Designed miniproteins, single chains, continued (4). Designs and how they scored, part 79

Each design is a single chain, and the fold is of that chain. pLDDT is the mean over its residues in the fold that is shown.

## One batch from the design tools (miniprotein)

Design m14908
Fold by ESMFold2-Fast:
Structure m14908 (fold): chain A 61 residues (1-61)
Amino acid sequence: MDDLRTAAQNMRNNALQQGLNDAAQALDQGIQNNDYRTGIRQGSRIISRQNGISDSDIPTV
């Protein structure tokens, strides 16, 4: 159990750092394409996946 807990914490730390960068990139893409909805949606999905929320729980706009 402790080994799985440590692995999960390490994954969360690494995934959080990359997820924030990916979310920022998705927002920038949406802004450049004048599609704020797509940028926000993609960014929210990335962040939510890091917190264990499935894509089906995120509203599509």
Scores: mean pLDDT 61

Design m14909
Fold by ESMFold2-Fast:
Structure m14909 (fold): chain A 55 residues (1-55)
Amino acid sequence: SAAELREEVIARAEEIIKRSTDPEIIAKAQRAIDAARRLTDPVTLRAGLAEVDKL
């Protein structure tokens, strides 16, 4: 579940980076990828996914 959530956060953030022209949104998506790579807790990963979904 944590590994699956991490993959989901990274995949969604990467799609946002590919499609966005807003440097603030791109920076937020990049921070989400960096955080997901370091996180092991499913609760914090779910919170990260929710933040990426708001971008």
Scores: mean pLDDT 81

Design m14910
Fold by ESMFold2-Fast:
Structure m14910 (fold): chain A 59 residues (1-59)
Amino acid sequence: MDYDKQIEEYKKKIEENPNDLLSWDNLIDALRKAGKTKEAEEVEKERKKLVSNELVFTF
């Protein structure tokens, strides 16, 4: 399925640049289109935590 290839590509981009929020958004969209809604929700939670950590510099 074409979405599985897109998911792999976006995961690779996030590994190369974890601060690329556009790649996170694209991964979430691809996961939802592939029917992997629960995985998309987990990725969304990780993205939100990343944004919060970036703003407050807490780890």
Scores: mean pLDDT 75

Design m14911
Fold by ESMFold2-Fast:
Structure m14911 (fold): chain A 116 residues (1-116)
Amino acid sequence: AIKVTESGGGTVAAGGSVTLSGNVSGADLSSYGFSWWLQRPGEPMQFVGSIGPNGETRIAPEYEGRVTLSQDPANNTGYAVLSDLRPEDSGLYINELVGSDGSTVSGEGVELTVVE
């Protein structure tokens, strides 16, 4: 089975930065679309950014200039560096892996708390 495990996060001061990572097991990450989503209780999932299987990068307008996405295919790991953090960036960051057939696999997420 394909599994995604997120790590990083924790408590960070506003204006700071954090590196989030998502490790993929059971599949080659480079063959999949890999996206980052923010979930807060009672709110819809918010898109943060993605890297497609061809290396095409998309970043949500709210995160433009504040997110850098990268991948390490040798370790099957994707990274998101979030900078200039705001309290509203707090929540559960979830990776979604999208296959060429449209199938999806999501991780359980990593919690980020941004404090003033």
Scores: mean pLDDT 86

Design m14912
Fold by ESMFold2-Fast:
Structure m14912 (fold): chain A 77 residues (1-77)
Amino acid sequence: EPSEEEEKRALELVKEKARRLGEEAGDEEAARAVEELVEKALNGASGEEISEAFRALPPRAQEIAARAVAEAGKELE
């Protein structure tokens, strides 16, 4: 499995993708919410905490987060 350093790099990539997707959607607030969620993960939040925070996001932010994760995963292959 990836190292802790590789996991951090993957999360940073998700943050970059979320910012770009938010710009494309014209929704800076949703992009910011996703970036805050990723920063929470980078600071060691548990999967349960991340899952709960994700469910609290507005639908647009949830869509941006899901797409950012998918794009980051494909790029890291």
Scores: mean pLDDT 78

Design m14913
Fold by ESMFold2-Fast:
Structure m14913 (fold): chain A 99 residues (1-99)
Amino acid sequence: MIDEREILAGLVLIDAAVLRSIARQEKDPQRRAGLERIADVLEEAAQSLLNGDYETFAKKLEEGAKLLRDLAAQETDPEDRAFYERMAAIYEKLAEELK
């Protein structure tokens, strides 16, 4: 059976894959680079969690959340903005629960 750590890492990796998919369809090279950077940070977070490094996992989630907030602030589409803000809020809450 999948343990809680593997479930959390899996969910973070799914979010990273979604962001990479959005990046591939993004025409603005700066926004594409931002999405790819967030995906990289989330993949690093998941790897840290799988290695039992909860401190680095929490730090990477906080970094990812900040980058998502920065991306949301630049987003003109209110639905896309809300999507990034919601994802950031989830990672901010998860990082706090690990402290």
Scores: mean pLDDT 85

Design m14914
Fold by ESMFold2-Fast:
Structure m14914 (fold): chain A 114 residues (1-114)
Amino acid sequence: MKEESVGLARTPEALQRAREAADLAVELIKSGKELTPQEAADLGLERGIGVSARALKPGETVTVAGFVNADGRAGAAPLENPDASLEEMREFVKRVLERGEADAVVVKRITAEP
């Protein structure tokens, strides 16, 4: 499995929370488990994972963003463009923090084994 990630945060604590949210989203996608909005809220996620991970095929790429909002709430969401380059992922993370939309953002990409 190939794994790539980029992240920026105002504090180490916010970075860790955003990373944990991204890692949880990745594990839910890999396991084929989908969360309802209520289940996502119970886990401290602001967005549920609505894409069926059961569609993930060998060699398929998944990209997710874990974040901690400016109000201190953690969340995770899959990114619609799984083919985004590392440079595009870094630019996305920088723009979110520069706009004050989040205290931490971690974008994580995994590619399933062939």
Scores: mean pLDDT 67

Design m14915
Fold by ESMFold2-Fast:
Structure m14915 (fold): chain A 60 residues (1-60)
Amino acid sequence: IKEKLKELKEEHDKIIVEYETKILNLIKNNAPQDEIDKVLAELEKKIKEIEEKAKELEKE
């Protein structure tokens, strides 16, 4: 059912919040910027996966 698109939207928002928290923790621990950038890249990857999943559901 199309509620799956809504679930993906919620997951998208939750991922953003969770990764923002992780990034803040990395900054607090004086992690190298490179490691922070890797976490950001991972976030971007997950967002793209959700967007592709949403497009797939739309094309049912």
Scores: mean pLDDT 78

Design m14916
Fold by ESMFold2-Fast:
Structure m14916 (fold): chain A 82 residues (1-82)
Amino acid sequence: SKEEILKELEEIIKELEELIKESKDEKLKEKAKKVLEEAEKFIEELKKNPDTPKKEMVRRLVFIESAATLLRMYNYILKKEE
């Protein structure tokens, strides 16, 4: 549902905000901020367009979630090599 997608996006935003606060890598912070901005833009678009097709919503969510996961993995690797 749209409500579940919004909840998932809000969770991803929270995770990205934590990553930005805790990361020491400037490039990772910049990339995380861009993904966060995309997630916030998607929430705004969903609020303005109630008739957005479910498949399009899922596609956008998967892209944002995948990007956030890769950034989280990258941060984990950087922390382990310190």
Scores: mean pLDDT 81

Design m14917
Fold by ESMFold2-Fast:
Structure m14917 (fold): chain A 58 residues (1-58)
Amino acid sequence: MEELRKAVEELLKKKKIPSKEELEELAKKFNVSVETVEEIVQEIRAEEYLEKVKKLKE
């Protein structure tokens, strides 16, 4: 899971909106479901959104 999360973070740094194919490739590489990859994407996006809001206010 740690390696999967790092791979998703790297993908999101390069692309604001990753394609379905890219998410499926990560799912296959780490032997998890596409839904698991999507959940990690949503977690990272939520964390980044909160950090952005905090930085914009200060």
Scores: mean pLDDT 75

Design m14918
Fold by ESMFold2-Fast:
Structure m14918 (fold): chain A 83 residues (1-83)
Amino acid sequence: MEEAKELIELSKEEIELNPKSATAYTRLGEAYLDLGEYDKAIEYYKKALALDPKNKEAWENLGKAYEKQGKYEEAKKYYEKAK
């Protein structure tokens, strides 16, 4: 989808300027989740959460990405962190 691809490009530019931008990694995770690229979504959400572990939305979406892969035990664990 055009919107998700645009978000990926903008977020990658943000990371080039600020490699520790938790917000940019969260946006990459969201964009890849929307595209059905669950492995990439998981990778970028984990990077975002390493920088900002208080982001409940990122924990929720990480759970959703695992659930979409059929990894229900991992999904449940991350949903619990989202509260």
Scores: mean pLDDT 82

Design m14919
Fold by ESMFold2-Fast:
Structure m14919 (fold): chain A 105 residues (1-105)
Amino acid sequence: EAEKLIEEGEKALREGKYEEAIKYYEKALEIAGPENARALNNLGRAYLELGKYEEAIKYYERALAIDPNNARAWYNLGEAYRALGELEKAREYFLKALELGLAAA
């Protein structure tokens, strides 16, 4: 059930329908519970694409608390902090993403 909502959200995300994607992921969290890392990561991405950087950070931090090895989530967290002008924090998270990407290779 939650998986279908996440898939619909991913489709909306690919089509640039970020607000629609958010609604699908919110429903997925209602069904799967608040600790669904995939839904939280995808919410972070949708908010990042909308330029809602503080909201994106909140969801990426929650996703990374569950799945700290998601290199792409660390990178996107860095992009959100860079957009807010927090360049040192952005650099920290970009380096974390690179370290995880190198370990996965």
Scores: mean pLDDT 84

Design m14920
Fold by ESMFold2-Fast:
Structure m14920 (fold): chain A 68 residues (1-68)
Amino acid sequence: SALKSVSDNAIAQAQKLRAEGLAGSPEVQREKAKSLDQMAAQLRSLGPEAQKGADEAEKQRQTLLEAL
């Protein structure tokens, strides 16, 4: 489904945002964590088919916050 494809693409994007955050300054790390938070909230609003993407975004956000 289109929602499952969106969720799968979001998993890849969340992992990329986490890698960019960890490679950057603390300011970049906070900005990427904010982007991941927004991504997770948006995906959760789309319903059950998007939950895997939302869970991955939240997981990668937590990783960035723990590294601060």
Scores: mean pLDDT 85

Design m14921
Fold by ESMFold2-Fast:
Structure m14921 (fold): chain A 70 residues (1-70)
Amino acid sequence: EQKEILEKHPFEKVKAALEAAALNDGRTVEVDSIDEAIEKLEEMGYEVKEVTTTLPDGRTLTDIIFAPKP
């Protein structure tokens, strides 16, 4: 469920990722909570995905991205 994924991350990170995805799609969104972010994702037909990147020092960084559903 999208809510479970989003709740694993700080709200500021969720907000920034959603705003970036919306801007890339030519939209402007403002959200004040994870519940509002979920509502906007469903409205736009987007889904959340987690992306893990391995840093040069061997640590991993997990980010979230939003993309249109296929």
Scores: mean pLDDT 74

Design m14922
Fold by ESMFold2-Fast:
Structure m14922 (fold): chain A 70 residues (1-70)
Amino acid sequence: SRPLTTEEKSEINKHASAALDALVAGDEKTYQEHLQKVRDILLRHVPEDQAEAAVRDLEQSLRQQAERLK
Protein backbone atom coordinates (compact mmCIF):
# COMPACT_ATOMS: atom_id res chain seq x y z
CA SER A 1 0.00 0.00 0.00
CA ARG A 2 1.08 3.61 -0.61
CA PRO A 3 0.77 6.25 2.13
CA LEU A 4 -1.73 9.07 1.64
CA THR A 5 -0.14 12.41 0.73
CA THR A 6 -0.70 15.49 2.91
CA GLU A 7 -2.89 16.92 0.13
CA GLU A 8 -5.03 13.73 -0.05
CA LYS A 9 -5.42 13.68 3.75
CA SER A 10 -6.54 17.33 3.58
CA GLU A 11 -9.08 16.46 0.85
CA ILE A 12 -10.44 13.53 2.89
CA ASN A 13 -10.80 15.77 5.96
CA LYS A 14 -12.62 18.46 3.95
CA HIS A 15 -15.04 15.91 2.46
CA ALA A 16 -15.61 14.28 5.87
CA SER A 17 -16.38 17.68 7.43
CA ALA A 18 -18.76 18.57 4.57
CA ALA A 19 -20.43 15.14 4.87
CA LEU A 20 -21.05 15.73 8.59
CA ASP A 21 -22.56 19.18 7.87
CA ALA A 22 -24.82 17.68 5.18
CA LEU A 23 -25.91 14.83 7.47
CA VAL A 24 -26.79 17.27 10.31
CA ALA A 25 -28.78 19.36 7.78
CA GLY A 26 -30.62 16.24 6.52
CA ASP A 27 -29.10 16.55 3.03
CA GLU A 28 -28.62 12.85 2.27
CA LYS A 29 -27.62 13.44 -1.38
CA THR A 30 -24.76 15.83 -0.51
CA TYR A 31 -23.71 13.50 2.32
CA GLN A 32 -23.44 10.53 -0.09
CA GLU A 33 -21.56 12.65 -2.68
CA HIS A 34 -18.89 13.57 -0.09
CA LEU A 35 -18.59 9.95 1.10
CA GLN A 36 -18.08 8.93 -2.55
CA LYS A 37 -15.23 11.47 -2.86
CA VAL A 38 -13.52 9.93 0.20
CA ARG A 39 -13.98 6.43 -1.30
CA ASP A 40 -12.49 7.59 -4.64
CA ILE A 41 -9.37 8.97 -2.91
CA LEU A 42 -8.89 5.79 -0.82
CA LEU A 43 -9.23 3.54 -3.90
CA ARG A 44 -6.05 5.14 -5.31
CA HIS A 45 -4.05 3.67 -2.38
CA VAL A 46 -5.77 0.56 -0.96
CA PRO A 47 -7.73 -2.44 -2.27
CA GLU A 48 -11.51 -2.02 -2.62
CA ASP A 49 -12.32 -4.09 0.50
CA GLN A 50 -10.06 -1.91 2.69
CA ALA A 51 -11.45 1.31 1.17
CA GLU A 52 -15.03 0.11 1.76
CA ALA A 53 -14.22 -0.82 5.39
CA ALA A 54 -12.68 2.63 5.98
CA VAL A 55 -15.72 4.38 4.45
CA ARG A 56 -18.06 2.26 6.61
CA ASP A 57 -16.08 3.23 9.74
CA LEU A 58 -16.23 6.90 8.71
CA GLU A 59 -20.00 6.65 8.03
CA GLN A 60 -20.61 5.15 11.50
CA SER A 61 -18.49 7.87 13.15
CA LEU A 62 -20.25 10.66 11.22
CA ARG A 63 -23.73 9.30 12.07
CA GLN A 64 -22.82 9.15 15.79
CA GLN A 65 -21.47 12.73 15.67
CA ALA A 66 -24.57 13.99 13.82
CA GLU A 67 -26.93 12.49 16.45
CA ARG A 68 -25.08 14.45 19.17
CA LEU A 69 -25.39 17.70 17.14
CA LYS A 70 -29.16 17.45 16.43
Scores: mean pLDDT 84

Design m14923
Fold by ESMFold2-Fast:
Structure m14923 (fold): chain A 93 residues (1-93)
Amino acid sequence: MSKEELDREVLLALTQMAGALAVRIAEKHDPELAKKLRELFDKAVTALENGNYEEAIKLLREAAKLMREGGYEDDAQLFETLAKRVEELKKKL
Protein backbone atom coordinates (compact mmCIF):
# COMPACT_ATOMS: atom_id res chain seq x y z
CA MET A 1 0.00 0.00 0.00
CA SER A 2 1.42 3.38 -1.02
CA LYS A 3 1.21 6.49 1.16
CA GLU A 4 -0.82 8.10 -1.65
CA GLU A 5 -3.40 5.26 -1.48
CA LEU A 6 -3.67 5.68 2.31
CA ASP A 7 -4.01 9.49 1.98
CA ARG A 8 -6.80 8.96 -0.59
CA GLU A 9 -8.65 6.53 1.75
CA VAL A 10 -8.37 9.03 4.64
CA LEU A 11 -9.64 11.88 2.42
CA LEU A 12 -12.61 9.72 1.35
CA ALA A 13 -13.52 9.03 5.00
CA LEU A 14 -13.07 12.69 6.03
CA THR A 15 -15.15 13.92 3.06
CA GLN A 16 -17.98 11.49 3.92
CA MET A 17 -17.93 12.56 7.59
CA ALA A 18 -17.71 16.31 6.85
CA GLY A 19 -20.49 16.04 4.25
CA ALA A 20 -22.83 14.18 6.63
CA LEU A 21 -22.19 16.74 9.39
CA ALA A 22 -22.76 19.74 7.07
CA VAL A 23 -26.04 18.28 5.74
CA ARG A 24 -27.25 17.59 9.30
CA ILE A 25 -26.43 21.17 10.41
CA ALA A 26 -28.00 22.81 7.32
CA GLU A 27 -31.11 20.56 7.39
CA LYS A 28 -32.30 22.19 10.65
CA HIS A 29 -32.37 25.72 9.15
CA ASP A 30 -32.23 25.40 5.34
CA PRO A 31 -33.46 22.09 3.85
CA GLU A 32 -32.80 23.36 0.30
CA LEU A 33 -29.14 24.02 1.16
CA ALA A 34 -28.96 20.58 2.83
CA LYS A 35 -30.24 18.92 -0.38
CA LYS A 36 -27.67 20.75 -2.55
CA LEU A 37 -24.84 19.87 -0.14
CA ARG A 38 -25.85 16.19 -0.11
CA GLU A 39 -25.76 16.06 -3.93
CA LEU A 40 -22.37 17.84 -4.05
CA PHE A 41 -20.81 15.52 -1.41
CA ASP A 42 -22.18 12.38 -3.09
CA LYS A 43 -20.55 13.58 -6.35
CA ALA A 44 -17.30 14.54 -4.57
CA VAL A 45 -17.03 11.09 -2.91
CA THR A 46 -17.71 9.39 -6.28
CA ALA A 47 -15.07 11.60 -7.96
CA LEU A 48 -12.49 10.68 -5.28
CA GLU A 49 -13.33 6.96 -5.59
CA ASN A 50 -12.80 7.21 -9.38
CA GLY A 51 -9.53 9.19 -9.06
CA ASN A 52 -11.14 12.32 -10.57
CA TYR A 53 -9.31 14.63 -8.15
CA GLU A 54 -9.86 17.83 -10.16
CA GLU A 55 -13.64 17.26 -10.14
CA ALA A 56 -13.54 16.45 -6.39
CA ILE A 57 -11.64 19.72 -5.69
CA LYS A 58 -14.20 21.70 -7.72
CA LEU A 59 -17.16 20.10 -5.90
CA LEU A 60 -15.62 20.59 -2.42
CA ARG A 61 -14.97 24.28 -3.17
CA GLU A 62 -18.53 24.67 -4.48
CA ALA A 63 -19.80 23.15 -1.19
CA ALA A 64 -17.56 25.56 0.78
CA LYS A 65 -19.02 28.52 -1.16
CA LEU A 66 -22.61 27.39 -0.45
CA MET A 67 -21.86 26.91 3.27
CA ARG A 68 -20.22 30.35 3.46
CA GLU A 69 -23.21 31.97 1.70
CA GLY A 70 -25.46 30.23 4.26
CA GLY A 71 -23.43 31.70 7.16
CA TYR A 72 -21.54 28.50 8.08
CA GLU A 73 -17.97 29.87 7.85
CA ASP A 74 -16.32 27.17 10.03
CA ASP A 75 -17.83 24.38 7.90
CA ALA A 76 -16.87 26.24 4.71
CA GLN A 77 -13.25 26.43 5.97
CA LEU A 78 -13.28 22.66 6.61
CA PHE A 79 -14.33 21.94 2.98
CA GLU A 80 -11.70 24.36 1.64
CA THR A 81 -9.11 22.45 3.74
CA LEU A 82 -10.33 19.12 2.29
CA ALA A 83 -10.01 20.57 -1.25
CA LYS A 84 -6.39 21.61 -0.50
CA ARG A 85 -5.62 18.09 0.79
CA VAL A 86 -6.99 16.62 -2.48
CA GLU A 87 -4.77 19.08 -4.45
CA GLU A 88 -1.73 17.91 -2.43
CA LEU A 89 -2.60 14.26 -3.16
CA LYS A 90 -3.01 14.99 -6.91
CA LYS A 91 0.39 16.78 -6.94
CA LYS A 92 2.11 13.64 -5.52
CA LEU A 93 0.56 11.36 -8.20
Scores: mean pLDDT 78

Design m14924
Fold by ESMFold2-Fast:
Structure m14924 (fold): chain A 78 residues (1-78)
Amino acid sequence: MRERAEREAKEAEELLRRGEISLEELREAAERARELAEKLREEAERAEDPERAEELRERAEYYEEAARLLEEAAERAE
């Protein structure tokens, strides 16, 4: 999952360099990823099945990492 997040962040950075996406759109994508991570963590805490809870936490970690990488890409582009 981390490799996927890194690839997506680099792809977004490349799109920003080519002018195909705005800096604002990149920041909005990071914000959406953070919101999704939060919702997945809340769902994991409410999950009664330990396997399901772990799967949800792994997905939340993925989106947290994606959000961080997208934020870093936006900072580098400034």
Scores: mean pLDDT 75

Design m14926
Fold by ESMFold2-Fast:
Structure m14926 (fold): chain A 64 residues (1-64)
Amino acid sequence: SPGHQLVQQAEEAARRGDVETLKRLLPQLTPAEAAHVLGLLPEEQREELLPYVRDPEAVRALLA
């Protein structure tokens, strides 16, 4: 599915430390998918990228 493909691209970007690609992809993910991807990153990078997700409050709750 398109969502699965976007999540795979975001996971690969996270592994590479490609923050600019993550800024482009994160707004296209659901809150659950974005939380999964952000969970792969250090705390400092998660806070930096949270403004780029669709629903930052929902994503924060999922990361807690």
Scores: mean pLDDT 83

Design m14927
Fold by ESMFold2-Fast:
Order: sequence, then structure tokens, then C-alpha cells
Structure m14927 (fold): chain A 91 residues (1-91)
Amino acid sequence: SVAERAKKLLEEVFSPDPETRLKAVRELGKLADDPEASKYVAEGLIKASEDPDEAVRNEAIAEGLGAAGTSKHPDVRKAGGIAAQKLADRA
């Protein structure tokens, strides 16, 4: 199911490998509009926005900006807003 896929991607956001985390964030972003994935997408974007790897953080912020403006799911919009705020705080 989409929920199972999103849950596995969220688990990959906690991977010790930054390339795996980066890919997981990109794939979670593609599920931002799916209601069964929304909670996993939100959690993954928030976690990745605080990642020690700059590329992972930048991907989470980019996906979050898109989600904040377009997602119909409140938890995903909130996560996107948090990611967008982190971009503003670094400017």
C-alpha cells in the first residue's frame, strides 16, 4: 500500500547512509498529496530538515516549500512550513 511504502521511506530517512536518506526524502515528497502517506511525509520532512548532511536538508526544505503551498493535508502543510522557516532562518 502507499502507507506501507511511505513508512519504509520514513525508516530510510533514519539510515546511516546520507545517499539513502536523500533518496528517501525525494520519494516521500512525491507522496505529499496522498492522504495515507501524509503523516509519514510530514515526519520525514521535519526530520530531514534537521539532517547533518546539507544536501539532505536542502532537499527537505525544497520538498517542504512545495508541500506548504500545494498540499491539502494539514500535517504536510505544517511540516512544509517548518522546513520553509528553516530556509528563512539560514538566509
Scores: mean pLDDT 77

Design m14928
Fold by ESMFold2-Fast:
Structure m14928 (fold): chain A 73 residues (1-73)
Amino acid sequence: MSELQQLINRLIALKLRIIGLEYELELLKEKLKTASGEEKERLEKKIKEIEEEIKRLEEEIKEVEEKIKELEE
């Protein structure tokens, strides 16, 4: 497998992971609308963790896309 193909495969995997996390985030935000007390606090912490993970994955996607661009150009 070429280096370019490995980077493309990684890009696809990262994008799929973000889609999964965004779906989980929407479900947690929906639950948060009716949550109170300790449940609300747990949901807010989980939402923050997922948002931070999405941000890290988006940064990694940019790095992979830049490497792909360098190999194709």
Scores: mean pLDDT 85

Design m14929
Fold by ESMFold2-Fast:
Structure m14929 (fold): chain A 56 residues (1-56)
Amino acid sequence: DRERELAIAALRRARDQGALSPEEAEAQIAAIRAGASLATLSPIVQLHVAVERAVS
């Protein structure tokens, strides 16, 4: 699932940049892997996903 992979990549980038705590990033990654809707992601994470999609 391309969108799920982009969301996970964006969460890892946000963690590495300090925009999310490691705990929050890992919790959201675990939720996505368990099948959570990408629409439930925070606005900051959705922005990072959009950036990742634009530069891919």
Scores: mean pLDDT 73

Design m14930
Fold by ESMFold2-Fast:
Structure m14930 (fold): chain A 80 residues (1-80)
Amino acid sequence: MEEEANIIYNLILKYYRDRSLFSETLLDNYIKALEKENPEAAKKIKSIYDKVRQKVAEGKQLTDEEIEKIKNEILEALKS
């Protein structure tokens, strides 16, 4: 769980930093793979990713508090 959460967390942060099609594709492919094994976790991870995408689209930056919250939400999603 923790190793998987760290992979997802790092992919989301890579997308947030890079905002590239490549980073977006890597994260989308990982979520699709996760959906085959754990559909509920994949759905929750998509919701977290969509919130980050919304912030990016609005030209807003994530605070350190929001970044820590994302990490915790990913851990909770994978425990379900």
Scores: mean pLDDT 80

Design m14931
Fold by ESMFold2-Fast:
Structure m14931 (fold): chain A 61 residues (1-61)
Amino acid sequence: SHMDELLEKFLKKIEEAGKKYNLSEEELKELQDRVIELVKQGKSEEEIENAILTFLMEKLA
């Protein structure tokens, strides 16, 4: 389904970001859980991308 494809795409991007920015296991899981919930709620790709960016900016600051 489109929802499953979006979830797979974003989870892959999160894993890559976690490796690039050295996120902890707990931070990675927190971000993954948040994105899964946003996808389940039917949020747009833009809203999900903004949520990921906001999380990364807050953790890296």
Scores: mean pLDDT 82

Design m14932
Fold by ESMFold2-Fast:
Structure m14932 (fold): chain A 73 residues (1-73)
Amino acid sequence: DEELEKLLKEIGKLVEELEKKEKFELAKKVVEETFKLLNEYEEAKENNDKEKQKKAIEELKKLVEKTKKELEE
């Protein structure tokens, strides 16, 4: 899944930037939320639930945008 891979790569870069700024608590929260959403995506994939897969991707996109805002502050 190209979109999922791209989102995960973006999240990885954001987590690295948070860690460089010593925002370790935020970095940990972003990682934990990412794993939660990945688990939801994988469960939906096993169940062939296309709608739930799309929802997990949407939530990952929201996480990326939220994390970008946290970095700007």
Scores: mean pLDDT 83

Design m14933
Fold by ESMFold2-Fast:
Structure m14933 (fold): chain A 103 residues (1-103)
Amino acid sequence: MVTQSPKEIEVEEGEDVTIKVSTDAPEVLRVSWYKQKEGEEKELLIYNGNKKVEGVDDRITASGSGTDFTLTIKNVKEEDKATYYFKVLTKDGWFESEGTKVK
């Protein structure tokens, strides 16, 4: 089970956004973060907890370990307005968050 907050956040350009995740999984094997714009496929942003996919903006960072994880978007631009999803691999399989809509 994965809990992500907030479910929705309204931001102005130039503000910072913090998205937090908590998981009840006793064993976290891998974590990743995805971005999805309306009408588009989910795009991988962060893998192995904090590694960025090539081309991901330096304003987007991920941190955390154990059961608590955070995605931070600094100096938000219009292109950052999307739904952000967290995925975790446990011994029981993959679990995905319900996401955070940044608007």
Scores: mean pLDDT 81

Design m14934
Fold by ESMFold2-Fast:
Structure m14934 (fold): chain A 103 residues (1-103)
Amino acid sequence: DPAVEERRAQLVEEVIALINSSLDAAGVARLNALLAELARLDASLEDFERITLAFAESLIKEFELSPEVKEEVYERARRLAEEHARDLTYAKLVREVSPSALR
C-alpha cells in the first residue's frame, strides 16, 4: 500500500529529526510513540537501521568520538536494529548504542 509506505517514510524522518534535536521528556515520549507506530506498521529492518545509525551519528557528533569508538558505535547501532527493531525505545538506543567509553 503506497499510503502505508509514505507514512513509514514520514515517521522515520520525524524520528531522525527528534534524535537530532534536544530531547526533553515530551520529546522522548513522542519518539517512543513513533517507534511503536513504526513497529505496528511493519517497518523494515532497513527503516530501523536508518534510525539506530542516525542515533550513532548524533552521539559521534556530540562527543567528538575517535575513529575507533565511531566503529564500535556503528556496529552497536546495526546490532540493535537486528536484535530489537520491533521493541526499539529511546532507552534502548541510549543503553545499547553508547560506547564503553561513555558508560
Scores: mean pLDDT 84

Design m14935
Fold by ESMFold2-Fast:
Structure m14935 (fold): chain A 88 residues (1-88)
Amino acid sequence: AKEYYTKGNVYYMLGNLDLAIDYYQKAIELDPNFAEAYLNLGNVLYRLGKLEEAIEYYKKAIELDPNFEQAKVNLSKVLESLGKLKEA
């Protein structure tokens, strides 16, 4: 699990978002409780403008780790962005 997560991080930093998603999904397949992989999937989806999908992954990260402050902060930011789009 961690090896695929590390590869996902490398591709995310390189801007290859499709490969980043693929490797984070492989990390989750091996460890469905890997909260950090759900957070980073949410981050990739947010960067792609897929706000509602990003929300679902951030919520899953928080369900797995209720003290995951970074996921809570990112969820708050994406909900604010989605709310503004629905009012426009």
Scores: mean pLDDT 82

Design m14936
Fold by ESMFold2-Fast:
Structure m14936 (fold): chain A 71 residues (1-71)
Amino acid sequence: MEEEKKKLIEEIKKIIEEEKDEDKAGEKIAELIKKAVEEKKLTDEQLNEVLEEYQKYLQENNITEVAPAPA
């Protein structure tokens, strides 16, 4: 579970770094989060931790958040 959380955070960071198109990056991130939720790989608490790390990464890199629509 913890490993899945860290892997998801790292995938999100890679998408942000590699995908310069903000819309495409947001779509890929939304798909990753949706897939993790649908496959029930994360608890609600772990999902919140992933979102917190994502927000922290955006803040550190001064990136405007592309908010995925909540399920």
Scores: mean pLDDT 68

Design m14937
Fold by ESMFold2-Fast:
Structure m14937 (fold): chain A 58 residues (1-58)
Amino acid sequence: SDAEKAVEALRAGDVESAQRYAERAGILSRETVRNLHDTYGYEKTAEIIRSLAERRAR
């Protein structure tokens, strides 16, 4: 899924790709992904995206 691609991009250190995939997944805006990364770093931002994707699927 696009959410899984966003998580993978963050773990690869690619914030720009993560922003695109999270936006396409309808989970977070590009700006929100960037702000989360700037505040919490790659791993925590990936956890947040994964949690939001799981909630949206239910």
Scores: mean pLDDT 82

Design m14938
Fold by ESMFold2-Fast:
Structure m14938 (fold): chain A 69 residues (1-69)
Amino acid sequence: DEAKKYYEKGLEAYKAGDYETAIKYFEKAIELDPKYIEAYEYLGLVLVKMGKYEEAQKVGKKAREIFPN
């Protein structure tokens, strides 16, 4: 699964503290699989760690639209 591979690359970048690269890979995972809930969760977490609260809020809103329950 290509989406999973990008998600795993995002996790590696996140663990290394490379938040910009982590964002790029999590966004690619979401583009390939818009229902990849874990990619939205980590994307939001990375944005918060970078102080990008408005962007994190937008990601959270999008996730709620896709995963309403």
Scores: mean pLDDT 85

Design m14939
Fold by ESMFold2-Fast:
Structure m14939 (fold): chain A 70 residues (1-70)
Amino acid sequence: MVTKEEAEEAIERAERLAVLSATQGHIDDAKKAGELVNEARKLLNEGKYDEAYRTAQEAIEVAEKAIADA
């Protein structure tokens, strides 16, 4: 079971990585990660912490892969 705090931490990390991806010139991947961050925030506001956490992890993976491919 994911807590609200764990979901919030994952979303914050995803957001930081999406910004970093954009700064490194990976605009399309950063945009995709940003869309996933927005979805995760919406799920968090609905109390769907497990889904919010999973969506934030997808955003992290997208951004991390983009940064690694630089």
Scores: mean pLDDT 83

Design m14940
Fold by ESMFold2-Fast:
Structure m14940 (fold): chain A 70 residues (1-70)
Amino acid sequence: SEEDKVGKELFDKFIRESAEAGAQVEREGRAAGLSPRETVDRYFDALREVGEKISNERKKKLAEIEKKKA
């Protein structure tokens, strides 16, 4: 189904973007001289942001599928 396709695409995107965000936070934290603790805090903030972006994209794509079924 289109819903299954959206789910798979967004899951893959979440995994990819979460990995990229984690790597970026580690690089920036190291460059800024942050402690491992401060870097971990920024990592969790970055994960939350990625999750919210993916959740919003899912809502938009599901709404578009619903619109096509009308």
Scores: mean pLDDT 83

Design m14941
Fold by ESMFold2-Fast:
Structure m14941 (fold): chain A 58 residues (1-58)
Amino acid sequence: MKKKKTTTTQRRNADGSVVEFETVEELEDGKVVKKTSRIKRGLPAGAAPRTETKEEEL
């Protein structure tokens, strides 16, 4: 079965700003067959870095 996982990761930069990255992984039978990453947005220095994952069936 095919699944899609979207992971949103936030990292703090040296200047105190936070950058949000989005990684999309397509899985087939529990194996990653495709992986795509992009910068989604910037956040202000007050934001706490977080990581969130969403899973969808294809």
Scores: mean pLDDT 74

Design m14942
Fold by ESMFold2-Fast:
Structure m14942 (fold): chain A 86 residues (1-86)
Amino acid sequence: MKVIIELEGASVGTKIGAIGIGVEAELQGGKMEVKVSGDKLTITIEGASEQSVQSAIDFAKEVEKEGGEVEITQEGDTLTIKIKDP
C-alpha cells in the first residue's frame, strides 16, 4: 500500500512524528520520500506494511485529538492523510 502524509502549518513535534512513521516504514521494507516546501511537508511511503498503515492512522488520530485538522482518504491502494494545524 502507498501512504501519503501531507502536513501544512504543522508544529516541529508533529513533523518529527510524521518523519518517524516514514522511517519505521523503511525499516519494514517500504520506501520513504520526503518533500519540504516552506511550511508544507509531504511524506510518501511506497510498499507500506499493514503495521505502517495502522501507525500512520494512529498518528493522524492523535494529531486530531490535539486540535489539528485531519482528513483521511483512501483511493484504491493509496491512503492519503492531510493534516493542518489551526
Scores: mean pLDDT 82

Design m14943
Fold by ESMFold2-Fast:
Structure m14943 (fold): chain A 82 residues (1-82)
Amino acid sequence: SAAAAQAAREAYEEELEKMLKAEEENKKEKKEPDEEKIKEVTEWIKKLLETHKLPEVVAIGVARVLLGEVAITTVERALELV
């Protein structure tokens, strides 16, 4: 479990760095997160944490992939609401 959490954290941090760099480039058109989508992502994260007993970092990564092209801002705001 610890090894899985560490691998997931490393993968998440690497991808987070890429997304942070992409966010700086994409500031030309500011897209505000959809409140309904935030609620849906919140339910997904809750379900992942409860059902699979995953670390929060892993649950966030999985939720983002399963929901497709979801902005990391939307996922992180949903996590704050969990």
Scores: mean pLDDT 62

